# Designed miniproteins, single chains, part 34

Each design is a single chain, and the fold is of that chain. pLDDT is the mean over its residues in the fold that is shown.

## One batch from the design tools (miniprotein)

Design m1168
Fold by ESMFold2-Fast:
Structure m1168 (fold): chain A 88 residues (1-88)
Amino acid sequence: MKKSDVEKAIEYTKKANKLLDEGKFKEASQYYRKAAEYFRKAGLPEAAELWEKIADTVEKLYDQGKVDEAKKERDKLIEENMKKEPKY
């Protein structure tokens, strides 16, 4: 069966989370950007922008060597996104 764009976006977020847990910041950021692209294709622009912001944050914190801060900011942004209903 073909997966929906939302399902693909979620798979890419899970892969990015695993890569971040492994300390692979650059690869994690790339997969967060792929997740954002699929959320955009699914008609969820707010989710897409949030995952792009997570990718930018991970890249910025990688340059600073702050592994634990990158994970904390990711988790905070994910929690905010999951509790937020889309505004029309």
Scores: mean pLDDT 74

Design m1169
Fold by ESMFold2-Fast:
Structure m1169 (fold): chain A 69 residues (1-69)
Amino acid sequence: GVAEVLREAAKKLEKTHPEFAEGLRDLADRVAAGQLSPQQAAQRVLELGRIHGVEELGKEIAKQVLQAS
């Protein structure tokens, strides 16, 4: 599901982009708790990518989030 996509992305990025990975884990927890729709999660991922200077990674993960919904 969407939360699993976000957790796997965070796990892969934790050593190279730790702050971005932490943001992805927070989003995964909020999705699992029913606080965010897949569309809202994808938008937040794009925002995090911009904030942390990893826009292309953010776009790739947002695409995966929408495909997992």
Scores: mean pLDDT 88

Design m1170
Fold by ESMFold2-Fast:
Structure m1170 (fold): chain A 95 residues (1-95)
Amino acid sequence: EVEKAKEEFKKALDNLSKVADEIPEVRDIGKRFAEEAKIAVDKGYFKAALSIVRLGEREMLRKASPEDQVKLRNAFDEAIKAAEKLIETYEKEKK
């Protein structure tokens, strides 16, 4: 359950990194935030991972064109939902 949620979150981060790679203005930033979020989740810092994703969204949307913002928002929405599910799953199993 927690392990499955971690894998789903990491897959969402891989997708986010792939979408960012298609947009030159945010490519490096997207790769860095995805890697930082993966490191946080591997260390068990799930709320930190969510914060990293949210910070990345703000930074990348500021640099992207309106067309690319739509692609980024979809990828970020998936990553945020996966991170929230991971946090909820962990908190339920921790009790």
Scores: mean pLDDT 83

Design m1171
Fold by ESMFold2-Fast:
Structure m1171 (fold): chain A 64 residues (1-64)
Amino acid sequence: VKEVVEKTRKEAEERIAQLPPEMVPLARSVFDDMLDQMETSKTVESAEKLAGTLLRILDSLQSG
């Protein structure tokens, strides 16, 4: 789980850096919430699903 969290943190940080400044607070809120959920995940599979959801949300914020 920890390795998935660390990998996702790096990828999410890179995506957040590409967002418009006005979207950063919302992106940060989602990022913090999803990472907390991933760290409390009982399985690697659950953590990976949360990681995929987080990155998808960040991609949608960049597109909108």
Scores: mean pLDDT 76

Design m1172
Fold by ESMFold2-Fast:
Structure m1172 (fold): chain A 73 residues (1-73)
Amino acid sequence: TLSDLTVLRIAIRELKEYGYLPEKGLEAVEKTVEANRDNPEVKELLEEMLRTAKEVNAPERVIEFFEKLLKKL
């Protein structure tokens, strides 16, 4: 069984490779964050995701999605 945090690491890799995440990928990230809210690694991985999204010039909707998730923590 993959750890929940592996979902976040896969999402970062896909952002680097494709420059975006599909809707199902964003939903998986949100569910993983909500399930693991108290884990400090989640915040660090979300910050890396946001930084990566900005570096690859991801669509604004993707960047705003990660900013909103970080504010909920």
Scores: mean pLDDT 81

Design m1173
Fold by ESMFold2-Fast:
Structure m1173 (fold): chain A 99 residues (1-99)
Amino acid sequence: IASAEEIAEKFLETLKEMLKVETSLPITVKFASALSIALGQSGVKIESVEDIEKAFEELFGEKGKELKEKLLEYAKGKISEEELKEFLVPILEEYLKTL
């Protein structure tokens, strides 16, 4: 299993590429897809914003909701990639300890 920092870097790289591609997918679905790829998980079926919130909560508990909010801020250009990475790495470290 990759380190939390390696997973965070892979997630951000994947997310940046997905955000460059014009698709009919909601931005929150792109977040969930990028995270699934970075974690090496087989695709989880996510169809709505509520399903994304549930998936993040199932993976990261209470921090999953905060992560969704930070990802939305990043997508809107309100926070830097560095700030998002600093927020994401501790969440991934906690998640990896549960595996």
Scores: mean pLDDT 70

Design m1174
Fold by ESMFold2-Fast:
Structure m1174 (fold): chain A 84 residues (1-84)
Amino acid sequence: SSFELETDQVLKQLEWAIENKNSALAKSILETSMKSAIQNYSKDQVKAFIDRMRDLIDKLKDKIENADELKAILDKYEAKVNAL
């Protein structure tokens, strides 16, 4: 599906940003992708996307200085989705 292809591409971009220790880019990818996801995808799809991003950040947390900030951004968007 379009959702799976788009989310796979975003996850690859996020992984690249984390592997390259680019905290600002990782944050920008999360903010941009989450804003888009909430507007274009179902609640269940957004929650699945957040879970995949959270798993990736947890796996790579020692490679980036702002892992806690990235997870806080995901928590913020999860709260917004749950309030819909």
Scores: mean pLDDT 88

Design m1175
Fold by ESMFold2-Fast:
Structure m1175 (fold): chain A 57 residues (1-57)
Amino acid sequence: SSNEKTLALLEKHPEVLSREEIVAIGKEAGDEGLVVLGKTSGPMSREELIDWVKSNL
């Protein structure tokens, strides 16, 4: 459920997401791992984030 919410939210963002955007998506989707990723990593591509979410199913 949270993975599906995360993927849907990522579809609404540009190809590169800021740390703040990644954290906001993680909070909205209830994905604590994504919140941590956003706080610890620099800006990331939407494709990298989608791959990360799928890898952490």
Scores: mean pLDDT 76

Design m1176
Fold by ESMFold2-Fast:
Structure m1176 (fold): chain A 88 residues (1-88)
Amino acid sequence: MTPEDIAKIEELLKKISDAMEKNPELLKKLEEEAKKLQPKLEEEREELVADKEKALREYLKGLLKLAEAISEEEAAQELKELVEKILK
């Protein structure tokens, strides 16, 4: 994963955030999926310093799952495609 990939993920996350401000139902779906993934994401954050590449890969899998939950939004679909490309 490159710094450019991180920047693209951040840009797509901002677009998703902007979409959620206009659509409360999307926020609800995202919160429900985030609650299911929260324990795994916290474990992955702790490992980031020790095994950066592996921890980032697992974190990206979590982002992919969240993007799938709100896939009605184009930005979420773009995030899914980008994450799948990075994980490949």
Scores: mean pLDDT 64

Design m1177
Fold by ESMFold2-Fast:
Structure m1177 (fold): chain A 83 residues (1-83)
Amino acid sequence: DPLLEEAARLYVLEQLSYEQIAKRLGITPEEAKKLIEEAFERIGAKDDPYFKGIDENISLAAREYIETGEVDKEEYPDFKPKL
């Protein structure tokens, strides 16, 4: 889902707030939050890719996947994105 992937990218890489992402994508902040939460659930990064209650390697793999659309399977063998 391109919208879901772009929302996650803006949140993780650009560190934008839900309100800023909502303005960028033309949606509500509540919809932006749902897209980001769904994206992180689908890629297995749970609720926070910035190490809050998540394994550091999973957070780094999630960030790499969102940034490049690809992840090093030898470095992150347990990361299986489903975006």
Scores: mean pLDDT 63

Design m1178
Fold by ESMFold2-Fast:
Structure m1178 (fold): chain A 74 residues (1-74)
Amino acid sequence: EKERRELIRRAAEALLRLAEDPQDAAAARTVEELGRVLPEAVVALAQALAMNPGAREVTEENRERVRRAAEEYE
């Protein structure tokens, strides 16, 4: 359970990095790898980012928003 939460947080962090820099190949690869393990969670996290139009600028508020969505998805 704790390990799965950490993977979800890693996916959220990678998605936030892609929102800030869409050409971040490392972040894109992380999202793809985690998408194979937990595809539904990655979709939910991406939707949480879409609910914050300001997510183009990575902030702690956006990270916390995504984290909350990840916990609710659990």
Scores: mean pLDDT 64

Design m1179
Fold by ESMFold2-Fast:
Structure m1179 (fold): chain A 87 residues (1-87)
Amino acid sequence: SELDRVEELIKKLQAMAKNLESFSLEEIKEALEEAIRVAEEHNLLSPEQLAEWRERLKNIEKLSDEELLELIGEAGKVLLAGKSRLE
């Protein structure tokens, strides 16, 4: 279900936040792209916020670990707050 998918994504983002070094940049990018897709489909972020997140993902290789952790944390919070609307 969509709820199960979102719950697993939240868990993955939380795992990345704790052990960033254990995940490839490609895996992090894929998780964040999925988070953006969920956020867009369920109106969890404005079009402007979605565009900003997509732009950061295009330049993910240039992000510091601190910037990656911030983005991962924001994604996890957005999905967790939106979870109740996904049933």
Scores: mean pLDDT 83

Design m1180
Fold by ESMFold2-Fast:
Structure m1180 (fold): chain A 100 residues (1-100)
Amino acid sequence: MLTEEEKQELIKRLNELIEVARKHGLDEAVEFLQKAIEALKKGNYEEARRYLVKAAQIFREAGLGEEASELYDLAAKIYEAMGDKEGVQRARLLAEEARK
């Protein structure tokens, strides 16, 4: 389960990634990150995770591998909060691949 402090740290980092997306004209990624923040505020971890993965794919396709990796690492934290051990492993592998 995410603490309120952990949730606020995630939201802060997602807002920083929204600014990166805006600078690169990734409007769809901005939308997905905003939806992920709203889902986190509501405690909807499955929806938050889904939007983070979608945003990570857009960053990766745009050549922003470091930021894509960060989004997959954030998705792994959501999977941990959900108790989804297999989801954690998959997200961590995607994060490593995105850095290449």
Scores: mean pLDDT 88

Design m1181
Fold by ESMFold2-Fast:
Structure m1181 (fold): chain A 79 residues (1-79)
Amino acid sequence: WVEVERLVIVAQKGDERVIGEITQVGDRTTYRLRKLDGTLLKEGTAPTLDEAEQAVIDEFKKLGFEIVGRGRATRRVPL
């Protein structure tokens, strides 16, 4: 069994909304920051889910966005 952790962070600046998507599978955590139209703003990797969340929050704050929502889900998948 492999556990897949997903975290979605939603941020807003005025009428503009952006989404941070974080996925952890085993020892690999990846994140993507995008606009609602699919435009990629940033992507990267982190050692942990918490470090990926912090990287996403720091980038949104740097871009002038305010965090307005979070959602987390854990799934178990067979190897």
Scores: mean pLDDT 79

Design m1182
Fold by ESMFold2-Fast:
Structure m1182 (fold): chain A 80 residues (1-80)
Amino acid sequence: SVQELAELFAQHANQLIAMFRALAPGDPEVDALVAQIQALVAQALAATTMAQFYAIARQAEALLRQLGDVVRRLLAERAA
């Protein structure tokens, strides 16, 4: 069901967010991306059709990839 997929998606997105926040605590760029992803996760949980869910999930996945890239860059900068 759409509800089951949205709940699984929210769980995985929140796990990734928690991990990235732990790796780069207090970074304003990370916090801004997390806020955007959390807004999309809330929209995904409110989706009533599969098409709505996939459209929102694709946007959230793109931002999760950006979050990962930002965290990797910040870790590299701290190592230098």
Scores: mean pLDDT 89

Design m1183
Fold by ESMFold2-Fast:
Structure m1183 (fold): chain A 65 residues (1-65)
Amino acid sequence: MTGEELVKEAEKLIEEGGDIAKAAMLAVEAARKGNIEGAKKVFDKLVEQGKLSEQDAQAMLDSAK
């Protein structure tokens, strides 16, 4: 699965009301594959929905390095 495919799966999970933790993990894997911008978009949505703090989102994104 490419970084773009991982972001699309994460966005689909969020849109369908699915597993938010799984969506966050898919975003981390997307960042590890070089799709940092797509991962940020997923984390921004999770923070906006109050499902993840800004600090936790940044820590997860940084963990991809």
Scores: mean pLDDT 80

Design m1184
Fold by ESMFold2-Fast:
Structure m1184 (fold): chain A 62 residues (1-62)
Amino acid sequence: MEKLVDLDEVLEDFERMLDEESYEIAKEILDETKKKHGRIVSAAVYVEAFNKILEKLQEYYE
């Protein structure tokens, strides 16, 4: 998808790429985004959600 992001596909990728704890954090944020904006979101909405995930993961890990 060039301008639209399917959050279910992102979750599927994260499940394969992340450990269990990191996946739970990512899933929580993406589920919140999905409730607010729906399953298919703009790239801008996805970037905001992704930055929030990175901030929480870095704070939790570091």
Scores: mean pLDDT 78

Design m1185
Fold by ESMFold2-Fast:
Structure m1185 (fold): chain A 58 residues (1-58)
Amino acid sequence: MTEEEIRKKLEEAKKNGKKSIDFGYVSGGEKRTIEKIAKELGGKVEYIPPRGVRVLFE
């Protein structure tokens, strides 16, 4: 996924009042991008083994 695709998914999830969004099987680069954008949006990131991440919104 590109940074723009990750940003769009996270922004839409927050706009729609979702409590969380899951990203399965992410690369190291995608993980860093998700963490960066999630932090910008006031979210928290949880690691889901083996290679997933979950973003939680307040």
Scores: mean pLDDT 79

Design m1186
Fold by ESMFold2-Fast:
Structure m1186 (fold): chain A 97 residues (1-97)
Amino acid sequence: MEKLLRELAELALETVERIERIRRENPDNVKLQEEEIKKVLQELFEKASKRGEEAVLLGGSGVGSLVRALLAGRPPTLETALQGVRETLRNLERWAS
């Protein structure tokens, strides 16, 4: 379970970083941003779906909430995503210990 949470956290963080890069490189082209962000979110959905039942076991984690927010088209900033991932990993360490 810990390994799966780390892999999902890395995937979510990478997704947020890619979204921020798309916005930064295309500030004046909202349509292009939406198209590229949709592709990135689709890749996240496909990768998360391969772990469907295992992802349900993570439903109470901040990583699970972050993935759901990304899939809902509400990506946080990279800084906010990093904070959420760190907090989730700290809480998981406390719950596992």
Scores: mean pLDDT 65

Design m1187
Fold by ESMFold2-Fast:
Structure m1187 (fold): chain A 75 residues (1-75)
Amino acid sequence: SEIEERLKKYIEELESLIPQLPDDVKATVEKAIENAKKILEEADLSSPEDRKRLETVYRKAEAIVKDAKKIIERS
């Protein structure tokens, strides 16, 4: 539940950043959001495999948010 809430927060943050991103980056970020949403919808937290998958997606989302913010700061 904690990791799900955190990932939802990163998805919301990424969605809010999209209007500020360069066009070449927007497509990559949108695909990352779609992938994260799909994995969140399909995840069964009782499964160790799905929990690991969710952790991987969480770490990727965190990195993408950090990179997106750096791109905006450079603009």
Scores: mean pLDDT 78

Design m1188
Fold by ESMFold2-Fast:
Structure m1188 (fold): chain A 90 residues (1-90)
Amino acid sequence: SEVLKEQIYNFLRLIKEGEIFNLQLLGLSEESVKELKEKVSSLDDEELYELAELLTDVVLGKMSQRELSKKTGLSVKTVSELAEVFKKSV
């Protein structure tokens, strides 16, 4: 879904820009918040968009959490918690 991918991209961009402060209220653990912030801060806009596309595939059941973890270096725990944020929104 283009709409879901755009929503995920904008969410990750807001994290990178420091605009989202209460990520634990969305169900992310402190460790997952730290890992995600470090990851998105290391990515340029194109790489961030690729992450959003891959995460969209996980949310839609087209890719496993383990496969995304391997492709991105994010822990399976962080991928799982992040995917749940968007699954609850759909």
Scores: mean pLDDT 83

Design m1189
Fold by ESMFold2-Fast:
Structure m1189 (fold): chain A 88 residues (1-88)
Amino acid sequence: SALEELRKKAEEFKAKGDLESAADLYTQIGLILFGEGRFDEARRAFDKAIAVDPKHVQTYLVYAELLRMEGRDAEAEALRAKAKALEP
């Protein structure tokens, strides 16, 4: 499946030390899963992206927006605060 191909590519980038590209791919996986209504799996994909590259601002912003759509406002604000702290 397309999701399995994205996961494989993310692990390949991670293995070669390209953490930014790996985090981008896990963020894309999270977006696809959220669009499919698979919210718990989407959150795990975003958590994986953050674990791979804790400085990847885009992941925090995307994840926060989706959490707010689910009504998880406190968690969304915490992630926005992290994103803001990472901006130059």
Scores: mean pLDDT 87

Design m1190
Fold by ESMFold2-Fast:
Structure m1190 (fold): chain A 82 residues (1-82)
Amino acid sequence: LSLEEARAAFEEGLRAYRAGDLETARAHFERSLAILEALGADPADPFLRRTYFHLISVLNDLGELERAQAVARRLAAVMPDL
């Protein structure tokens, strides 16, 4: 696992999201977040924060409100200054 793999997954998520492929975008953002968490990324890292926000956004667009809330709670637990 590497930061470059997390960035690549995030960029693939953005491309899928712009193309309207929400399921593919979700999968890529989930992969990017999982890699960043496995690497022990700093909770204040702007890239980690952006990945969380994009994942929450795509889950809301998919109508997966329960999953979106779970991800938002994870973000709040590690970034209480938001």
Scores: mean pLDDT 83

Design m1191
Fold by ESMFold2-Fast:
Structure m1191 (fold): chain A 77 residues (1-77)
Amino acid sequence: SEEVAKRLVEAAKKGKEALIEKIREILEEAAATDPEVASASLEVEGNELIITVTMSDGSVEVLRLDIDELVEQAQKA
């Protein structure tokens, strides 16, 4: 979790595109390595990231994040 946060902060310093790419990498890694995660997908709608995670028990979690706010928060850290 702390390592994931650090990776995201470093990517955000390189810009919006780098941050989105790093989030995709982390989601793919989680789906591949975490037995509780059946699949994970990322969709970009304007300035919003929509992350959908399907758990192995069939539950679905949806997280909506503003990209500009994410970059701003990471640069502030």
Scores: mean pLDDT 77

Design m1192
Fold by ESMFold2-Fast:
Structure m1192 (fold): chain A 88 residues (1-88)
Amino acid sequence: MVSEALAKVAEMLKEKAPELAETLKEAARQGLSIDEAERRVIEALLRAGAPLERAFRAAAYVSKAVEAEMEGDLEKARELAEKAAETA
C-alpha cells in the first residue's frame, strides 16, 4: 500500500533527514498518493530555503524510493532514500 511504503521510506530518512521523514509520515497518515507526497516534499524543502533544482531532485529520489519499496526492492529503496537525504 502507498501509505505503508511512505511510512517505511520516512523511517529510512529519520536519522539523516528528519524533516523529510516527518513530511512523509504526515503524507502516509493523510493517505496521499506518491505524486501528492512528492509535491509536499518539494513544498517543505522550498519553505526550508532549498533552491528549486535541489528540492525537485530530492523529491524525485523520495518518490523513486517509495516505488522501490512498493516493488519489494528494499536495497534500492534505501539507496534512493539516502540520495534524497544527501540532496536535501
Scores: mean pLDDT 85

Design m1193
Fold by ESMFold2-Fast:
Formats: C-alpha cells, structure tokens, sequence
Structure m1193 (fold): chain A 64 residues (1-64)
C-alpha cells in the first residue's frame, strides 16, 4: 500500500520536489480507488502551502 501510494503521487510530481497541487490529491487517490472523507479533506487543506501539498507527509498520515 505505501509503495503503491508513493508511486502514484511520484507520477503526479514529475519534478520530484515532493509537492503537488492540493486539488490533485483526490484525483491521484481516486485512481487507486480511495475516496477522502470530509474530515480527511480538511487535514489535506491544513497541509496546503501556496496551493501545494507535501505528499510524502500526506502518504505517511494515510497509512498510519
């Protein structure tokens, strides 16, 4: 699961800088059959900096 999540987000981040647009998070997760609850979407929004999310930190939270 962790490796699959990292691969999907890495594909959405071709520059490898560890950041993707917050709006891309639910799209990437949907390709894996994962839907976010309203509560989970709220913490994604709380991790947003200048419209971007640190996806490695997000992935760690999702598999905890």
Amino acid sequence: RLATLRAAFAFADPGGDGRIPASAVPVVLATLGITLSPEERAWVASMEVDGMVDWPALVDRLVA
Scores: mean pLDDT 74

Design m1194
Fold by ESMFold2-Fast:
Structure m1194 (fold): chain A 69 residues (1-69)
Amino acid sequence: SGLLEAAEYARQNRPVEAAKAYHEQQKKEPLPEELTKEVEDTIVRFTLGVLSGEEAAERLEKVAEEFEK
C-alpha cells in the first residue's frame, strides 16, 4: 500500500519520499475525496513541521485501514 509506504517514510522524517509514495498510490488506485483531503492535510502539516513524523504515520495508517474496508 502506498499509504503504508508513506507512513514508513513519515516515521523516518522523509516528507519528500512520503509525498511521492502518496502520489504513486493516487495514480494506481485513487482514494475517495474525503480520504484524499485527510491524507493531503496530514502530509502538508508534516512537511511544515506541524505534525511529527510519528503523528503523520499514525494518521496515514488509519486512512489505509479505512480505505481497505
Scores: mean pLDDT 84

Design m1195
Fold by ESMFold2-Fast:
Structure m1195 (fold): chain A 66 residues (1-66)
Amino acid sequence: SEADKILEQMKTSSPEQALKLLADFVEKNNIPLSEVEAALAEAATETSDLKERIILAAEKLAKKLE
């Protein structure tokens, strides 16, 4: 799936690039900003690493689209 490809790219990317990939994913799937903020906040409770937080938030958002 397109979500799987983006998640794979995030894992091999810099934190800055992972954030840009997340932004593109949000725009392509018309995800409300409120859902993005909620996913990021939830991810922040699970990890202190910025890149891991971005990837985890993306995974949570992708799961909701399934």
Scores: mean pLDDT 81

Design m1196
Fold by ESMFold2-Fast:
Structure m1196 (fold): chain A 70 residues (1-70)
Amino acid sequence: MSVQVTNKDTGEVYTLSGKLYSLKTLSKDTVAVTAEKLNGEDTTGKTVTLSNISSEGAASLAAYELLQAF
């Protein structure tokens, strides 16, 4: 499964894929994520902070987390 999250200020798209290890909501538009891959690159289990994410991106991240439970 993969999810795309857009930074609403820069238009930058972050693509998260593979297993979700951690997702922490820090604010309404900022999350700390540890996923298997970010933009096609292995994260090596490191946490990245995504800021200024769109509301659609936040909903996509919630769906991605929910799908990891199944």
Scores: mean pLDDT 77

Design m1197
Fold by ESMFold2-Fast:
Structure m1197 (fold): chain A 92 residues (1-92)
Amino acid sequence: MSPPSSRELLERAIELLRRAAEYAEAGDVAGAREALAELGELATELDDEAEAIVSLTVASVSIYLKNGDYAGAAEAARRGARRLEEYLKELE
C-alpha cells in the first residue's frame, strides 16, 4: 500500500481535531486526549507549516482540558481544524 498523501494526512488531522472537539464538548477528557495523541503521532508526517498548526492547537486544547474548560477546549480544536482546512485549500 502506498504511503498516505499530504492531502490524506491533512484530512485525517482535520477529522481528529473535530473528533477531539466533540469529545471535549461532551466532557469526555479520555476520548479527547486519545484523539490528541493520535494527532501528535500524525504531526510527525506533516510538513512544517501543518505540523506547527497541529502542535499549537494540541497545546491549547490540552491547557483547556487540564483547567476543566471543555467549551474552550472544543473551540480551540475547531479553530485548529479551520486553520488546517484553509491551509489545505492553499495547496489546491
Scores: mean pLDDT 85

Design m1198
Fold by ESMFold2-Fast:
Structure m1198 (fold): chain A 91 residues (1-91)
Amino acid sequence: MEELEEEAIELAREALDITARAAGALEDWMKEADLSMQVIGLSLAIKYKDLEFGAEQARRAARLLREAGLEEEAERLEELARRIEELAKEI
């Protein structure tokens, strides 16, 4: 079961990277602030191995990116969130 947890944490790290890079690319300071909160949330989920929380944060980030017009990044985050949630159920 540790292998599934490690895989889920790797997916959460990818979600963190996408969210952080997107936050740095936004010109809207309010959208950047909202995404920065999701970066903090994903970092905490990784640190404490809270996979359900990690999936929730990735989904929130995806919604914010979609609202900002970053459809490809949003779709990837939604897929990562789904996979993290699936792995969390197997652990």
Scores: mean pLDDT 82

Design m1199
Fold by ESMFold2-Fast:
Order: structure tokens, then sequence, then C-alpha cells
Structure m1199 (fold): chain A 73 residues (1-73)
């Protein structure tokens, strides 16, 4: 299950690097937004949540991932 989350995160990151925010949103299971900025924000938040969930499952302290945390309000 952790491995599946890591794979999903890597695929979403690749989609973002390719400029395909819609595919990144689909991979992370978030609603596709009308604008690129809104999609980027949604994908960024979803990636942060997935990364936080992976860290929790692997026992990484939240202090180590604080930079990803709630910096997006």
Amino acid sequence: MVEELKERLKKAMKAMMEGDLVKAAELLGVPVQDTEQANRDAVTRAMAEVLREIAKLEGIPSEKIRGYGNSVK
C-alpha cells in the first residue's frame, strides 16, 4: 500500500514536469479545475497529503515533513 502511494506520487510528479496538470490531478484523485493555476494548487496540495501519508505509514516524524505541511494555508 505504501509502495502504491509512492508509485502514484512519482507518476503525478512526472505529469507535472511534463506540464500535464490534468493528468496529475487524475492520478491523485482530485477534481480537475478550470484553470492551470487552480489545477496546480490542487495537485500540489494532494501531493503534500500523499507524501504526509507515506511518511506517517513509514514512521517518519511530522517535523521532518513540516515544510510540505500546511504551508498551503
Scores: mean pLDDT 70

Design m1200
Fold by ESMFold2-Fast:
Structure m1200 (fold): chain A 69 residues (1-69)
Amino acid sequence: MAPSTEVTRTLTTASGKKGEITVTLGSTPEGRQKYAEELGAKAMAWLNKEAKDDIEAQEAYAAALAAER
């Protein structure tokens, strides 16, 4: 069995809401790559979900997109 450790990261939104993401960190190069990919994907998915539930975050994203034009 390849050695692995579960790593929990806490994310905090602008509204102060906290979320936790748990990802398996392997000791192999493949395990490290998978950890980085899963951590990034889960963090982005959680932030996108939180932005949807947070009206202020949604308005900030809309304003930022409009400012890019």
Scores: mean pLDDT 66

Design m1201
Fold by ESMFold2-Fast:
Structure m1201 (fold): chain A 83 residues (1-83)
Amino acid sequence: MSEEEKKEIEEGLKKAREIYKKGAKTGDELVEAARGFGKAVGYYTGKSDQTEAMVQAGVEQGGVAVYRTFNTLYELYKEYEKK
């Protein structure tokens, strides 16, 4: 992976963490946090296509589905962070 790609993932993760700390106030913030954690999990697991598909499915279903996607990706991210 290039240094540019790694930096993009790190910046997205930083923004996702900030949204999580402050609490998502809008659906757009929730989607942004889900995408950030999803990219990080995809990087750690090599399953970027799968995490991208999960975010897209959540967004398409809307409402509670996007929140469930966010929680799932955040939980996966925390598992890899503890290593």
Scores: mean pLDDT 73

Design m1202
Fold by ESMFold2-Fast:
Structure m1202 (fold): chain A 111 residues (1-111)
Amino acid sequence: AQEALDILLAAGFDGAVVVRDGEIVESKGEVHPLAVEMARRLSRAGADMAVGATYTNEKGERVAGVVFRRPGSALGWYGYGAVPYENATPETIAEMDAGLRAAVAALEARD
């Protein structure tokens, strides 16, 4: 879990959480409460999906956020970047998505 969180922070996420069966396993950095709840729900849903969402933080800044669940896993995870929405280009979104996929791969390699 720690390696996956470190990969996400290196990819520009403000914080991340790993959830298994609705329970927080590990967290690092600043994590939005809504993101934690979405990760809990996805970890229990049994559906193979990634959910992209844009959040407005407590400072009124739009941030690019995603919740990711790996197929065949009971794990949910969340990350959001400190990138203002108007600066969230397709390229920055692709970099964050690549970071999420790398974090997922690192997490599953340990399970």
Scores: mean pLDDT 60

